# Designed miniproteins, single chains, continued (2), part 107

Each design is a single chain, and the fold is of that chain. pLDDT is the mean over its residues in the fold that is shown.

## One batch from the design tools (miniprotein)

Design m7700
Fold by ESMFold2-Fast:
Structure m7700 (fold): chain A 108 residues (1-108)
Amino acid sequence: MKVAAVVDARNLEMIRKAAEQGVDAVVLTVSPSFGPEIAALPEAIALARELGMEAYVAVSKRDGSLEPVRAAAPGVPILEFDSLREIPEKLREAGFDEVIDLFVEANL
C-alpha cells in the first residue's frame, strides 16, 4: 500500500510527522503567487528525501507562472490542478492508494 501526505511546504514539522507515520511520499502544496511557499520548497524537499520519502509539488494553475516553482524544485514532479478535488485523483494516477491530509495552519 502506497500512502501520500499533503503538507504545506512551509510546515517542516508536518513533514517529520508524515515520516513518523510511515508515509511513502509528501505532496508539498504551494501557491505560485506566494513567494514564502516557493522559497520553502528546497528545504522541504531536502527534508522529505532525508527522511526516506518521495517529494511531489502541488500547484494551482490559476495563481500565475510556474517558472519560480520549477526553479525552486528542479527534477521534482509537479502536480498542476485547477481545484483541490484534483489532487487525490492525480495522486492515484501516480500509484498512491491512500492520501492523508496533514495540512495544518499554525496560528501565529
Scores: mean pLDDT 75

Design m7701
Fold by ESMFold2-Fast:
Structure m7701 (fold): chain A 83 residues (1-83)
Amino acid sequence: LPLVDPEGRSPEEVSQAARDAVKQIMSKDPSASQDTIDENSQNVGDEVLRLMKEGTEPEMILLHVSSLLALAKSNPTKLPTKR
């Protein structure tokens, strides 16, 4: 969570932190391919960047990212794309 704190950070920094967090979580699953990890991390990063640019409250961004990280940990092939 400290790496994905949206308060006081640029949208790009928060997006990158979310991508890194997804990669760290999914890399612990030996069934996850590198391509799947990269795709899911990019999707989460893009979603976070969109929310930050829309002016979404930091608390809502954190809750959304936490939900996506939990889903990435439980099943790497089923991360939802939320627009």
Scores: mean pLDDT 68

Design m7702
Fold by ESMFold2-Fast:
Structure m7702 (fold): chain A 85 residues (1-85)
Amino acid sequence: LSKEELLEGAVAQAGAVAAKALLAGADKEEIKKQIEKEFEGLAEEFGEELAKEAKEKALEEIERAEKDPEGALAEYEARLAELRA
């Protein structure tokens, strides 16, 4: 997998984790802080530009999950099912 593909996977996983946490009643701002911290660490491994882009995409996924956490989780699970098929 390329660095871009690995980061896209991390973004999708972050969105799914955020959706599950929101459905469990976790605070959106706390989830955002955890994601920001995780993706900041990726800058050393993947480079600042790619890590910044991935972080921005992950935060967008959290915003989408906030609006429709069940739908966001279902989309991620459907994507995983297609990959497994």
Scores: mean pLDDT 75

Design m7703
Fold by ESMFold2-Fast:
Structure m7703 (fold): chain A 94 residues (1-94)
Amino acid sequence: PAPPAPPLSPEQVKELEALRDEAEQTAIDLFRLMNLYEKERTPETRARIEALLAQLEAHRAKLNQSPDPSAQETARALDRIIAQVRARLAALEG
């Protein structure tokens, strides 16, 4: 029998909740910028999209390091969002 993983502290739970909320807000902002970029293809919007993608990658990495199942589910959702946005950018830019 494998030993059980130690339970998360209340402090760790709050940190994960903050990371999830921040990642979700970043994803929402990213989709808004993608919609704006499709209408108004400016270098400024493109640079902001790249910055938010980098932030989502960082949030994904932190969440994926947690043994918490909900954090891992959020990390997988972010992975799909990052892949989708990159695919959309590639399609828009040729």
Scores: mean pLDDT 82

Design m7704
Fold by ESMFold2-Fast:
Structure m7704 (fold): chain A 78 residues (1-78)
Amino acid sequence: MKEKAIEALKKLYEKAVKAVKENRPLTSDEIFEAIKELSKYLSVDEAMEIVTKISLAVRNKDLEGIKKIVEEAIKKIQ
């Protein structure tokens, strides 16, 4: 179960990095699907917090921020 949550976070990281490289925000569909997927393994509130922080970091083109958010989320679910 922890392994599935980590896998979902890694997939979200890859999508966020791609969005930054393509100079675009995460789409509403990408945000919704990320919250839905993470909510299978985390609380809805935790999933929304993580996805919201990543979406903001993508808008700011902050690759280091995206990495930090994902790494901190993984540490909390270990």
Scores: mean pLDDT 83

Design m7705
Fold by ESMFold2-Fast:
Structure m7705 (fold): chain A 72 residues (1-72)
Amino acid sequence: LEEVLREALERLDRALEAGRISQEELDFGREVLRRLHELGADADTIRRVERAILDGDFPSAVVLLLDVEREA
């Protein structure tokens, strides 16, 4: 799980370097993924949120976070 988070954060960093996302989007993504990991989200949920952030689908990332918080 910690490995999955590390890989997701690394991919977001690469996306910023490639100009695919902004610094603000990277900061948002890091906070959401960190919170998901703290709440015990599974690897599939972390990957889905990473994908949503990379696609600019921030509403979906927020919904997934809220769903995990509700289950915790």
Scores: mean pLDDT 81

Design m7706
Fold by ESMFold2-Fast:
Structure m7706 (fold): chain A 70 residues (1-70)
Amino acid sequence: SPEEEAFRRAERELRELYPDMPEEIRRRLAELQVKMMRDLAAATTLEEQQRVGERFQREVDRLLREWERL
């Protein structure tokens, strides 16, 4: 599916950019990126796009804090 292809691409890109990132964190970031792209494509207004971006950033920040604790 397009979502599975997007996930595998995101995972590969994250692996290349951040080789030291734990696999678990990388997988969750790739999942989050795919969800963000899906939600952004569905957003019809600037306000909706901003809300999607804010939610994505909040979830990324949570994952990065989990990585810091490892």
Scores: mean pLDDT 85

Design m7707
Fold by ESMFold2-Fast:
Structure m7707 (fold): chain A 80 residues (1-80)
Amino acid sequence: SNAALAEMGDVIQEMRDKSLKANDTLSVDEAVKKINELRDEALARIREIAAQHDVPQAVLDALETHAQGVSDSIINEKKA
């Protein structure tokens, strides 16, 4: 459903924005911890939305992979 995809996309965007703010404001260890917490919260919310809207497993898997990749990229930038 278009509504479910938009809502899940918004969750990932909010996770990204908050993770980037953590990178700008926190030490390496504090940023990594906060970004991992934000990722786990986003993944839980994506799974809830997917369950409510009968989202195909392949779509959910792709969104979870994307969210993980975004989170990992931001952590790697902070560690560099």
Scores: mean pLDDT 87

Design m7708
Fold by ESMFold2-Fast:
Structure m7708 (fold): chain A 70 residues (1-70)
Amino acid sequence: TAELRVELASLAGRLAAEAEGEARELALQALDYVEQGNLLEAAKLARRAAELAGDEESARRADELLEQIK
């Protein structure tokens, strides 16, 4: 849905702005997948970016979005 796309873009964008190194690269890749309409792959990459960044709250949010995309 449009809401899932907006929330996922917001999550990935925040991670890309705040994270460094591999976590930032994964977050930027997640944004690219959001633009392509591949929300499942975007959510998986956002979850991995959050885990690498040590952001447990963002990782939990990514898991919630993954469940909604199914």
Scores: mean pLDDT 84

Design m7709
Fold by ESMFold2-Fast:
Structure m7709 (fold): chain A 71 residues (1-71)
Amino acid sequence: EKYQQELESELEKMEEEKKELVTRHEENIATGDKAQESEAEYKKRLDEMEIEKMFLKYEGQNKLAEAIRKE
């Protein structure tokens, strides 16, 4: 249970960071002169975060399934 809470907390933290990244990108677009960061670089960063989230979720799901099975 505590292990699940720790993984969920990390996933939520990454989701918050992803939202921050999205809003910063939108703000940069809104100001007209965004940073030299390309749309491809922005999407690459989002993809990397998604992959890390999926990895954490995969590990958490495996541990959860094992805990349920061992009940």
Scores: mean pLDDT 68

Design m7710
Fold by ESMFold2-Fast:
Structure m7710 (fold): chain A 67 residues (1-67)
Amino acid sequence: TMLSILGNVVDSVTEEMRKRRLSVEEARELGIEEARKLGVTKPEELELAGRLGATMAGGEPIPPPAP
């Protein structure tokens, strides 16, 4: 499920943040890569995983707001 994928993204980003500092862009890419490893190919689902990673690295617990 997408929830399981997002949980995996959280774990991966948290582990990298413990080892080193991540930029928002680096965390976004990690989220996307983890989703791809789990078989996600749809852009909208990859965007959700990337947004979660970026939010974690940026210190915000919510997704970016819409303009």
Scores: mean pLDDT 72

Design m7711
Fold by ESMFold2-Fast:
Structure m7711 (fold): chain A 82 residues (1-82)
Amino acid sequence: SLSVSEEEEKEWRPIIEEIMAAVEPEAEATPADDRERHRALMVRMYEEFLRRVGNLELARELIRVLGLDPEDQARLLAAARE
């Protein structure tokens, strides 16, 4: 389970909202039973979030919680370093 401070939540909220707004049209157009595409969209959202926040510990926790494959794990770790 993820845990965040109130200060982190306030700082991250506008970043999360911006990223969600950017992917929302594609997510809405994706069929509900297309789990592979929804998973890919979710990974892209987290990749962009981590790129903006730059937190390796958070990236590792997301990888653990989400059970990502090695390719997606590498993407999130790379994004968190930028």
Scores: mean pLDDT 76

Design m7712
Fold by ESMFold2-Fast:
Structure m7712 (fold): chain A 80 residues (1-80)
Amino acid sequence: MKREVIRIVTFTLIEKGEIDLANEVGLMALKMLKEGASTEEIVAEIVRFLLEQGKEESARAVVKALKEKGFDVSAAEKAL
C-alpha cells in the first residue's frame, strides 16, 4: 500500500513533465517509508515540498490523483 502512494505520486509528476521533481519526491518518500512514516505523513510531506518549490499545480495534481485512488489526503489538502 505505501509503495503504491510513491508510484502514483511519481507517475503523476512524470505525466506533468516534472521528471526532476518526480525523482526528488520519489527518493524523499522512499526514505520516509524506510523510517516507518505513515501514508498520510508521506503525502503531507510531498505536498509541502512541492509547495516550497513553487509547484502548486503539481501539488494539486498529486492530491487529486491520490484522492481518486482512495487515499486519505486531508492533511495535504489543508496545506494547499
Scores: mean pLDDT 81

Design m7713
Fold by ESMFold2-Fast:
Structure m7713 (fold): chain A 97 residues (1-97)
Amino acid sequence: SVEELRKEREEILKSLDPEFLQRALRVYNEVRAGKVPLEQLTEEERAIVELFEAADAGDLDKVREMIEKYKDNPEFVKLARLAEVEARLRQLAAERQ
């Protein structure tokens, strides 16, 4: 399953807008660093933060709920699928140590 997850990750990364991914990572890192309050974010940026917090917590049910909620936003769906794959890879890496 690790090889399948790595292949899925590569396929998502090839189809995902790199500017969207970089913006998403920047927003999440700035919020985590306390540099930007949630109230100053757009609705999409708040959804990105909620998605990454759920993925970092290993809450895959919440990640899947967010995919369904934002299904009309294809770049967000790809980002959420990437976050799910990354969370699953982290869980498998922890089990090997």
Scores: mean pLDDT 84

Design m7714
Fold by ESMFold2-Fast:
Structure m7714 (fold): chain A 88 residues (1-88)
Amino acid sequence: TPAVASVSGKGENGKKIADAGVEAARQAGMTATGSWTDDGKYASVGVAADTPEQALRGARAAIEAMKKAGGEASLSRSTGPPLVPPGG
């Protein structure tokens, strides 16, 4: 069963933030999709992988890239039992 992790972000350019997160997760070897609000202030990145550990790895990569793109980012959703927090 595939594992999923979701990252929420916000900043001045939601599209740029979402695109950065998606690219980082894909470079980490995960499937990722991004979305943003019409006002560009909020972004979301969904990461899918075969295991919770892989999905979390992709989500961590997305969070770092989204922050580097000038946004705030945090893990908002994951599948299965509690996962290791970002940065642990």
Scores: mean pLDDT 77

Design m7715
Fold by ESMFold2-Fast:
Structure m7715 (fold): chain A 86 residues (1-86)
Amino acid sequence: MVKVKVTGVFESEEAAMEFLVKLRPILKKLGAEVVDAKMEKLEDGRVKVTLIVEFKDKKVAEEFVKELKKLAEESKGVVSIEFEFL
């Protein structure tokens, strides 16, 4: 089992929600388990989302990181996306 911490900052709550809706089928396809999820509203109207996602192996976690980077590039309102292997 491999865990990945994802931290995303979005321009708005709407942008964050659109991103999470698009992320859901990717997580399902990869058999990923979301073990922790937090959403924080920032003072400037931006939203910070922190997810801890568990995968069966490192290869699947690496495929997830590729899909996530692609989704971030295709999505409007994404300020930053960061990843950390736990």
Scores: mean pLDDT 84

Design m7716
Fold by ESMFold2-Fast:
Structure m7716 (fold): chain A 94 residues (1-94)
Amino acid sequence: SELREEILAMDDEELLELLGRLAEENPSDEELEEVAEALEERLEKLSREVREEALNFFGAQSVKYKAEGKEELAKRAEELAKKLAELLKEEIEK
C-alpha cells in the first residue's frame, strides 16, 4: 500500500510524529494493520524512542481491540507489543 511505502521511508522523527497523530485521530483498523506491518519490517532498525512509543501505542491498542471484541486484531497488536518489549529489555540487559 501507499501508506506502508511511506512509513518504510520515514525517519525516526517522522515515525514519532505519525504515532502521536494516530493516537489522536482514531485511525481505521486497516490503517493500523499497515502501520504495524511496516514497523515489524523495520523492527531491528527502529530507534529506542520509536520502539518505546510503538510499544505504548500498540499495547493500548490491544486493550482497546479486546474491549471491542476484535480478538484477532487484539492478538496481533499484543504480539507486536511483546516483540518491542523484548527488544527494549535486551538493550537494557546488555
Scores: mean pLDDT 80

Design m7717
Fold by ESMFold2-Fast:
Structure m7717 (fold): chain A 72 residues (1-72)
Amino acid sequence: SPTIRKVAKLLVEALKLEGIEATEENIERMLQSLPSVEEAINFIKEMLKILSTPEAKKLFEQAINILKDELK
């Protein structure tokens, strides 16, 4: 999905700022393995709680907003 690819890109960029190694391909596959867009949003919200960098948090919030728009 083009939407999931955009989300994965934002999440990977944020994780790199936190010193966490991830690939867009691995994050995209993980998100696609979740049973719904709502569960993907919840998963991202849980990860957001462990982030310490303001810029990384902003990127995660952008990813959540993209997925919320998919639910409209």
Scores: mean pLDDT 84

Design m7718
Fold by ESMFold2-Fast:
Structure m7718 (fold): chain A 95 residues (1-95)
Amino acid sequence: SDALRLAERNLELAREALDTAESTDDPLVHTSQEFLLLALASENYLLERLTGDPVFGRLSELFTQLALAVAAGDFAEARRHLEEAERLIEEWRRR
């Protein structure tokens, strides 16, 4: 589905953002990746409203939690939220 394909793209962008933040101790990089993750959360929120597909709403929540974990420097917690988003997308693909 087109909705699932957009969700998969946004998941990949979130993964890249987390990997970038985790690669450095630079607080400016952490802040830039937090901002990117919040922008992706906002995009997913709007996509849920436009498509009616609940996968985007769930991704919006997970990406917000991911961004907050990155802001806190809790990369273990951030990785757990990313893994939950990955499981959600995999489960959706099987339905």
Scores: mean pLDDT 86

Design m7719
Fold by ESMFold2-Fast:
Structure m7719 (fold): chain A 85 residues (1-85)
Amino acid sequence: PQKVTINGEEYTVSGSLNEAGELHPVVLDKDGHPLAVGNVQVTYSADGKTATVTAEVMDENGHKATVTVIADAKTGITLKAEVEE
Protein backbone atom coordinates (compact mmCIF):
# COMPACT_ATOMS: atom_id res chain seq x y z
CA PRO A 1 0.00 0.00 0.00
CA GLN A 2 1.03 3.62 -0.65
CA LYS A 3 0.32 6.81 1.31
CA VAL A 4 -1.42 9.73 -0.43
CA THR A 5 -2.79 13.11 0.71
CA ILE A 6 -6.38 14.25 0.06
CA ASN A 7 -7.43 17.66 1.45
CA GLY A 8 -4.42 17.67 3.81
CA GLU A 9 -5.31 14.28 5.38
CA GLU A 10 -3.25 11.10 4.92
CA TYR A 11 -4.82 8.03 3.29
CA THR A 12 -3.53 4.58 2.38
CA VAL A 13 -4.21 3.33 -1.16
CA SER A 14 -3.86 -0.26 -2.38
CA GLY A 15 -5.25 -2.69 -4.94
CA SER A 16 -7.34 -5.66 -3.81
CA LEU A 17 -8.55 -8.69 -5.77
CA ASN A 18 -12.22 -9.63 -5.27
CA GLU A 19 -13.72 -13.15 -5.41
CA ALA A 20 -13.92 -12.92 -9.24
CA GLY A 21 -10.21 -11.97 -9.52
CA GLU A 22 -11.09 -8.36 -10.43
CA LEU A 23 -8.81 -5.60 -9.16
CA HIS A 24 -10.42 -2.86 -7.03
CA PRO A 25 -8.84 0.15 -5.31
CA VAL A 26 -9.05 0.32 -1.51
CA VAL A 27 -8.64 3.74 0.13
CA LEU A 28 -8.36 3.81 3.94
CA ASP A 29 -8.18 6.84 6.23
CA LYS A 30 -5.61 7.13 9.04
CA ASP A 31 -7.90 5.08 11.34
CA GLY A 32 -8.39 2.29 8.78
CA HIS A 33 -11.90 3.29 7.67
CA PRO A 34 -12.64 2.84 3.95
CA LEU A 35 -13.73 5.76 1.77
CA ALA A 36 -16.65 5.44 -0.65
CA VAL A 37 -15.35 4.34 -4.06
CA GLY A 38 -17.20 4.66 -7.39
CA ASN A 39 -16.79 4.73 -11.17
CA VAL A 40 -14.11 2.02 -11.09
CA GLN A 41 -12.32 1.42 -14.40
CA VAL A 42 -9.66 -1.27 -14.96
CA THR A 43 -7.28 -1.32 -17.96
CA TYR A 44 -4.71 -4.05 -18.62
CA SER A 45 -1.38 -3.50 -20.34
CA ALA A 46 -0.85 -5.03 -23.81
CA ASP A 47 1.25 -7.86 -22.29
CA GLY A 48 -1.34 -8.46 -19.53
CA LYS A 49 1.26 -8.00 -16.77
CA THR A 50 0.10 -4.64 -15.35
CA ALA A 51 -3.36 -3.37 -14.41
CA THR A 52 -4.28 0.30 -14.07
CA VAL A 53 -7.29 0.96 -11.83
CA THR A 54 -8.93 4.40 -11.80
CA ALA A 55 -11.74 5.30 -9.39
CA GLU A 56 -13.45 8.29 -7.80
CA VAL A 57 -13.41 8.59 -4.01
CA MET A 58 -15.54 10.95 -1.94
CA ASP A 59 -14.74 12.45 1.45
CA GLU A 60 -17.29 13.26 4.20
CA ASN A 61 -17.92 16.72 2.67
CA GLY A 62 -18.72 15.32 -0.79
CA HIS A 63 -15.39 16.41 -2.30
CA LYS A 64 -14.29 14.04 -5.08
CA ALA A 65 -10.77 12.90 -5.93
CA THR A 66 -9.54 10.49 -8.62
CA VAL A 67 -7.33 7.65 -7.40
CA THR A 68 -5.12 5.72 -9.83
CA VAL A 69 -3.50 2.42 -8.79
CA ILE A 70 -0.98 0.55 -10.92
CA ALA A 71 -0.71 -3.09 -9.84
CA ASP A 72 0.63 -6.46 -10.93
CA ALA A 73 -2.28 -8.08 -12.81
CA LYS A 74 -1.63 -11.61 -11.48
CA THR A 75 -0.96 -10.88 -7.77
CA GLY A 76 -2.71 -7.51 -7.24
CA ILE A 77 0.48 -6.16 -5.60
CA THR A 78 0.44 -2.35 -5.78
CA LEU A 79 3.35 -0.88 -7.79
CA LYS A 80 2.26 2.78 -7.72
CA ALA A 81 -0.65 4.90 -6.47
CA GLU A 82 -1.51 8.55 -7.12
CA VAL A 83 -4.34 11.01 -6.44
CA GLU A 84 -5.78 13.87 -8.52
CA GLU A 85 -8.24 16.30 -6.87
Scores: mean pLDDT 73

Design m7720
Fold by ESMFold2-Fast:
Structure m7720 (fold): chain A 74 residues (1-74)
Amino acid sequence: ALIRVTGAPDLAALTDELLKDPNVESVSHTDEAVVILTRKPEEVVAKAKEIMVAQGLSEAEADAGIEVSEVRKA
């Protein structure tokens, strides 16, 4: 699965924390977004949400910034 995170106050810190998670296969970031590849999207989404809330976002703001795309070959 591919997870795109936007709106986090500190995308670099979010990226660094997610790189420590064994469920994360790869992370790339831009100035606006963090893109995460994982086989455990629910666990990684929960982790990203907790980090974003810790950075000062509400739970609703964190949820709004997280988009999950399941990468499956058609």
Scores: mean pLDDT 77

Design m7721
Fold by ESMFold2-Fast:
Structure m7721 (fold): chain A 94 residues (1-94)
Amino acid sequence: MLLEKALELIERLEEAAKAGDEASATMLGLGVGFLTAEASEEDAKKIAEAIRSLESELAKELAKAGIRIAARLFESGGDKELAEKAREVLKMVE
């Protein structure tokens, strides 16, 4: 369920980025970041692979930005485990 939602958001993110809809692309990237932090290790690897396979450089950068924002918000909220999971996926998509 979570993996399917994350992959759907990644697909919509690429569509929005290619269409020049920066507002929608930014919001979708943030959504990807939050779902990535909550994913299992196996699903996180699949999400990272999907992000790396994106054709749009803007979509890749917005997905990475979303993961960075999610990590900071989880860390500031005291959820160190979710923050660390987000940072590990960020390393996978560099």
Scores: mean pLDDT 86

Design m7722
Fold by ESMFold2-Fast:
Structure m7722 (fold): chain A 105 residues (1-105)
Amino acid sequence: KKELLEKLKQKAEEARKAAENIKKAADEIGATELGNQFLKEVDLAIEKLFENVEEAEKEAAKAIQLGGQIKAKAAEKSKKLGDQVDDEIQKLTAALLEGIHLARE
């Protein structure tokens, strides 16, 4: 399914861009290790979207949970930064869930 694969790649790109913004915020607040763990889980979720959708769901849930931890730490340093991370988590969540939906088609 060539068209489906293109849409799935687009969702993977959207998820990765949101994840990069979240990682940047983690670095700004000194949570670099947490940010690295978060990106690794996002990359794994994206990889699994093309291989095993059930594993993609599990890794996506873990990535979103780690993103939530970054949001909490960011909000403690700055409300504006916390709100920015929250917006990026919403984008990440939408992209990953849409990707999972496409992978199940």
Scores: mean pLDDT 88

Design m7723
Fold by ESMFold2-Fast:
Structure m7723 (fold): chain A 81 residues (1-81)
Amino acid sequence: SVEDALEALTTTVSMGLRRKESEEDLLAGLRATLRRHGVPEEVIERLLELARRVLADKSLSDDEKVERFTEEARRLLEEAA
């Protein structure tokens, strides 16, 4: 479901940031998580581009990055459903 996929990707981003994972490793983890939840590849690529943009925003705290990504990811997943 959209909610299951959203919870899983939010957890992946939050844990990756907490562990100070590289952007490459964090994005690879997101891709794997989204594929396990049956998200279409075109939607996965859009979500990864969103993640890159949010992660690059130096004005946001880690908590704000998780919140921003979750809000925008919800919209993308709902559009695909």
Scores: mean pLDDT 83

Design m7724
Fold by ESMFold2-Fast:
Parts: C-alpha cells; sequence; structure tokens
Structure m7724 (fold): chain A 61 residues (1-61)
C-alpha cells in the first residue's frame, strides 16, 4: 500500500523507538510521530511494516 517513503534517519529513529518499547503506548507513538513530522497513524504503520519486513534487530513483538 502507499506508505510514505521514510528517510534513513526516520527509519533508524522508528527502529530505536521500537527497541525501547516507546511505540507500545499511544503516548509514545504520538511523541515519536511528532518528533519525526509524521502522524501517529503513519508512525504506527511504518513500525508495523518494519517489523513485517524483518528490519527490526530485536524481534520482540
Amino acid sequence: GPVPELTDEQRDAIIEALRAGELGTSEGVERVAKRLGLTPDQAGMAAGRLVAEGRVPDGEV
């Protein structure tokens, strides 16, 4: 589907947030999204896609 193409910097930041568990809460998703200039939905979708692609170094949820 049409997911916005992330920069390497945005992808790295989302991977770090996933590893830190910040994207496991609504507040964490909003904070990360705001920092990266994304909507919470876009940040959540990007995180889910990175997990599905196996690009997350830590495979815990």
Scores: mean pLDDT 71

Design m7725
Fold by ESMFold2-Fast:
Structure m7725 (fold): chain A 89 residues (1-89)
Amino acid sequence: DSAESAEVLARAAGRALGLPEEEIRRLGEIAGDPAQAEEAAELGRRFEERVANLPLLPAEEQAEIEANRAAALEELRALVEERAAERAA
């Protein structure tokens, strides 16, 4: 569902942007709330803008963003699996 997808994307974007764990958790809650979906979409848009400029960034910052993206993808996979398990319970 779109709200669940937005939550997952918002958490991934938060990690890629280097937000603290508590803020990433809060962001996931916001993204899961239909009334706050616009805030999640805005954060996703900012993440996409940062990724679009990746080739123009200094090597150190570029590597950090790629590392954060890799970590976010692993977290995304874990979150999807956790959500599937929760629905099965």
Scores: mean pLDDT 60

Design m7726
Fold by ESMFold2-Fast:
Structure m7726 (fold): chain A 99 residues (1-99)
Amino acid sequence: MEYLEKAVEAVKKGDFETAREYIRKAIEEVGVAETLELVDKLVEELEKEDPELAKKLAKLVGETLAELLLERGKEEGKVTEEEIEEMKKQIEEEVKKIE
């Protein structure tokens, strides 16, 4: 996978922003599950030669995946905020009926 190879090179250079961008592109091209399988193989091979680099790559992939999941949660949260406002209006209407 070209994007994951570029991500490894970026991690070696300390360019974590570029590495995150390439990890995101890999996820977009082949999906989360396949990207994780490819990363596991790369981490296993790198761990034998450079265990510190392997740990950095694994951490960065985990952080990038968490960031993408949080972005999805934020989009879901926008819908949930509207539902919360609608629930508040219903509660206020019920309180007005009791008065």
Scores: mean pLDDT 68

Design m7727
Fold by ESMFold2-Fast:
Structure m7727 (fold): chain A 74 residues (1-74)
Amino acid sequence: HMSEEERLEKAIEEFRRQLDALYASLPADTPAEELAVRAGKILREIIDKYDLSQEEVDRLTAELGRHLAALRAA
């Protein structure tokens, strides 16, 4: 059976892949508000699919924030 850490890792990977696919599928002129709504729906689906606890969701969110901060620092 999948470990807690392994489950979170796969959730992060799938979330990233689904966001990439979303951005590729939408028109370039799509409003930021629409992107946020659709990204939020993907996040909720990932939480449900991997049965993530609130602590795991917090860790997922923190890792995404750290990744974005690293991109800004480069």
Scores: mean pLDDT 71

Design m7728
Fold by ESMFold2-Fast:
Structure m7728 (fold): chain A 86 residues (1-86)
Amino acid sequence: MVSRVKSVWRIDSPEARARVLAELDAQLEKSRKELIEKGIITQEEADLRYQRRRANTEALLAQPGALAVLSEDGIVTVVTEAFYRA
């Protein structure tokens, strides 16, 4: 299950989108670094996963009604309002 929600905000402005992308970039970079340092994945695999996650996030951000959800463990997730209501 996803962690309990700490905060939620609409991604309805360029400023909100930039903030969410910056947080997701930092989150992905931290994960990438940890996985490489622990030898779980190669740098090439980490880069590919980073690019894929970034592209998926940008696609979600292009949808009207996109929301950013921050969990209590500090993980930011992008969802649509319809998905969040479920």
Scores: mean pLDDT 71

Design m7729
Fold by ESMFold2-Fast:
Order: structure tokens, then sequence, then C-alpha cells
Structure m7729 (fold): chain A 100 residues (1-100)
């Protein structure tokens, strides 16, 4: 699945950013759990596109909080969140096309 391949690339991006920012094992584990919940929602055929968008938004807000609590500077948070948002929007666009 192209969706599954892009979700894999999204996970790789998060790992690279976490490594670059020097995030703790605990912060990484929290982010990995949020990503797992997004993947579950995106692959759940019973969920509407709107529900998937809301799940992605909720996960992005929680990731932002984790980065802030970890002491990441606001400029770095903004750059990371922009990259993550763009990747999630690409996946949501694919999910939209599969239902059109």
Amino acid sequence: SEVEEKLKKFRELLKEEADRLGLSEEARAQIEELVREVEKAFLDESKSLEEKIEKAKEALEEIRKILKDAGVPEKEIAEVMEKLTEKLLEILDLLKKERE
C-alpha cells in the first residue's frame, strides 16, 4: 500500500528528528505511541476521512507538547511540526483519493 509506505517514511522522519533534537527515550516512546494511534486510525476502513484528520491534528498537538516539555526551542518545534504536518497531509490526500 502507498499509504503504508508513506506511514513508514513518516516514522523514519520522526526518528531522524528525535535523534537530531536529542530526545530522551521516554519522549521517543510517547511519540511512538501517538504515531501508532495515527497509523491505526488511518488504516481503519470504518473511520471517515474527517475522523482521520481529527486524529492527526490531536497527535500533532500532543507531539508539540512533548517537544515543548523536552525543552526544544520554539523555532525548532515550528520547523519539525511543519515537516510532520506536510507528511501527514500527503497521507491524508492518498486516503482521500482511495475513496474517490
Scores: mean pLDDT 84

Design m7730
Fold by ESMFold2-Fast:
Structure m7730 (fold): chain A 58 residues (1-58)
Amino acid sequence: MDKEELLKKMEEALEKKDYETFAEAAYQLTGKREGREAIIKEKSEVVGKAALHEAKKV
């Protein structure tokens, strides 16, 4: 899956409040385990938006 497909998957998962799918896509794109764990733990739109912003920088 390329960067654009992963970003789209993250945006769709965030809209659905599917934080597990969102965290998996974020991890595949960024490689950061700490970000994945924070998303799953918080299950927060704020944390999700911050992670999406960081993923767009990759």
Scores: mean pLDDT 75

Design m7731
Fold by ESMFold2-Fast:
Structure m7731 (fold): chain A 91 residues (1-91)
Amino acid sequence: GSEPLLARLKKILEEAKKLFEELKKLAEEKGKAALDEAEEKLLEIEELLGLAGIIVGVAKIVGVLTPEMEAIYDEIEKILEEAKKLVEELK
């Protein structure tokens, strides 16, 4: 079944959203002084997208990939894109 993989993807999405909110707060409160800590948060979001990619890849290979799983992966990818733009603006 897809249920355990979907549940894991949802948890990864929630963690990515949390990291992005923390990164936005750091940028707002510290500006350029937050760059090192913001880059660390960006790396953590990149690792989460990597884990989500593995889960989606496995789901595809075993034939249990759902549109909801793909949508969650796309959301994490968009969070990473926005986080990269924010970190670049701090440089």
Scores: mean pLDDT 89

Design m7732
Fold by ESMFold2-Fast:
Structure m7732 (fold): chain A 104 residues (1-104)
Amino acid sequence: TLEKVLKVLEKLIELAKEAAESTDRGELIILMASMSALLLHIRELSKDLPKDAQKVIDEALDKLMELLGRAEAALQAGDMEAMRKTFEEMAELVKETIEKLKEI
């Protein structure tokens, strides 16, 4: 249901904010793995939604997966500022996605 997708998206915002504030490499790896798992869970939940909602979710998931890959690359390079900026961008994109879904 849409309510289940919205709850998982809200959890993604919490994890992205926590990751933006983290300076521990091990914690960041766990948070990114958790975000990846939630993105896969949202994709599975979206299969039973109306096509309009599926389109919004698919576009958001593609962008979020790209951003998560960017955050992983920044962490590997030791660029903590770029990584933090990327998590902030992820949180904002998820908020925009929630608002779009509420209008469907």
Scores: mean pLDDT 88

Design m7733
Fold by ESMFold2-Fast:
Formats: structure tokens, C-alpha cells, sequence
Structure m7733 (fold): chain A 95 residues (1-95)
């Protein structure tokens, strides 16, 4: 149904953003934090029981990864790491 389609779309979007960080040559610590954020987001998406839950998880995870990408493009790696760690903390509160 619609829920399953949104869960799949969200996972693909997150995997794509993680790959963007890898292609930008982000430092290992940034990539490790991004991988953890994507892993947690995928687990939460799989457990989501409503379209609203999927949107909340996806909006948080996507906005966090997009901000990290923006900071990495500027060479602001410590700030990118802080943004990813805060995103992980907020995602854990949704679990």
C-alpha cells in the first residue's frame, strides 16, 4: 500500500544522500556518523505504522544529511559531525 511505497522511497533517498557524502570524500568520522544515522532511520522506517511517522523520520533524517552535505562542501567537517550526532540523538527519541 501507500505506507510501504513511502518506506521504500525514504530508504532509497537516505541511501542516495549517504552515497553523496562518500562521493564528496567526507572524512571517515563523518561517514561513520552518517552511516549510523541512515541505519537508525531505516530501522525506524521499517517499524513505522503510519504515513505521518514515515514523514517525521524522513524529514528529520533527510534535513540532517542535506545540512551535513552542505557543511562538507564548505570543508566544515567538525560542524557536519555535530549535525549528524544531533540528528542521531533526535532519531533515538522517536524510537
Amino acid sequence: GKLVSLQIAGKLRLIGLLEDLRLLGAPEEVLQAAEELVRLSIELLDKAKSVEEVREIEDLAVSTLEEAIRLVKQGRYEEALQVLREGIRRLRELA
Scores: mean pLDDT 91

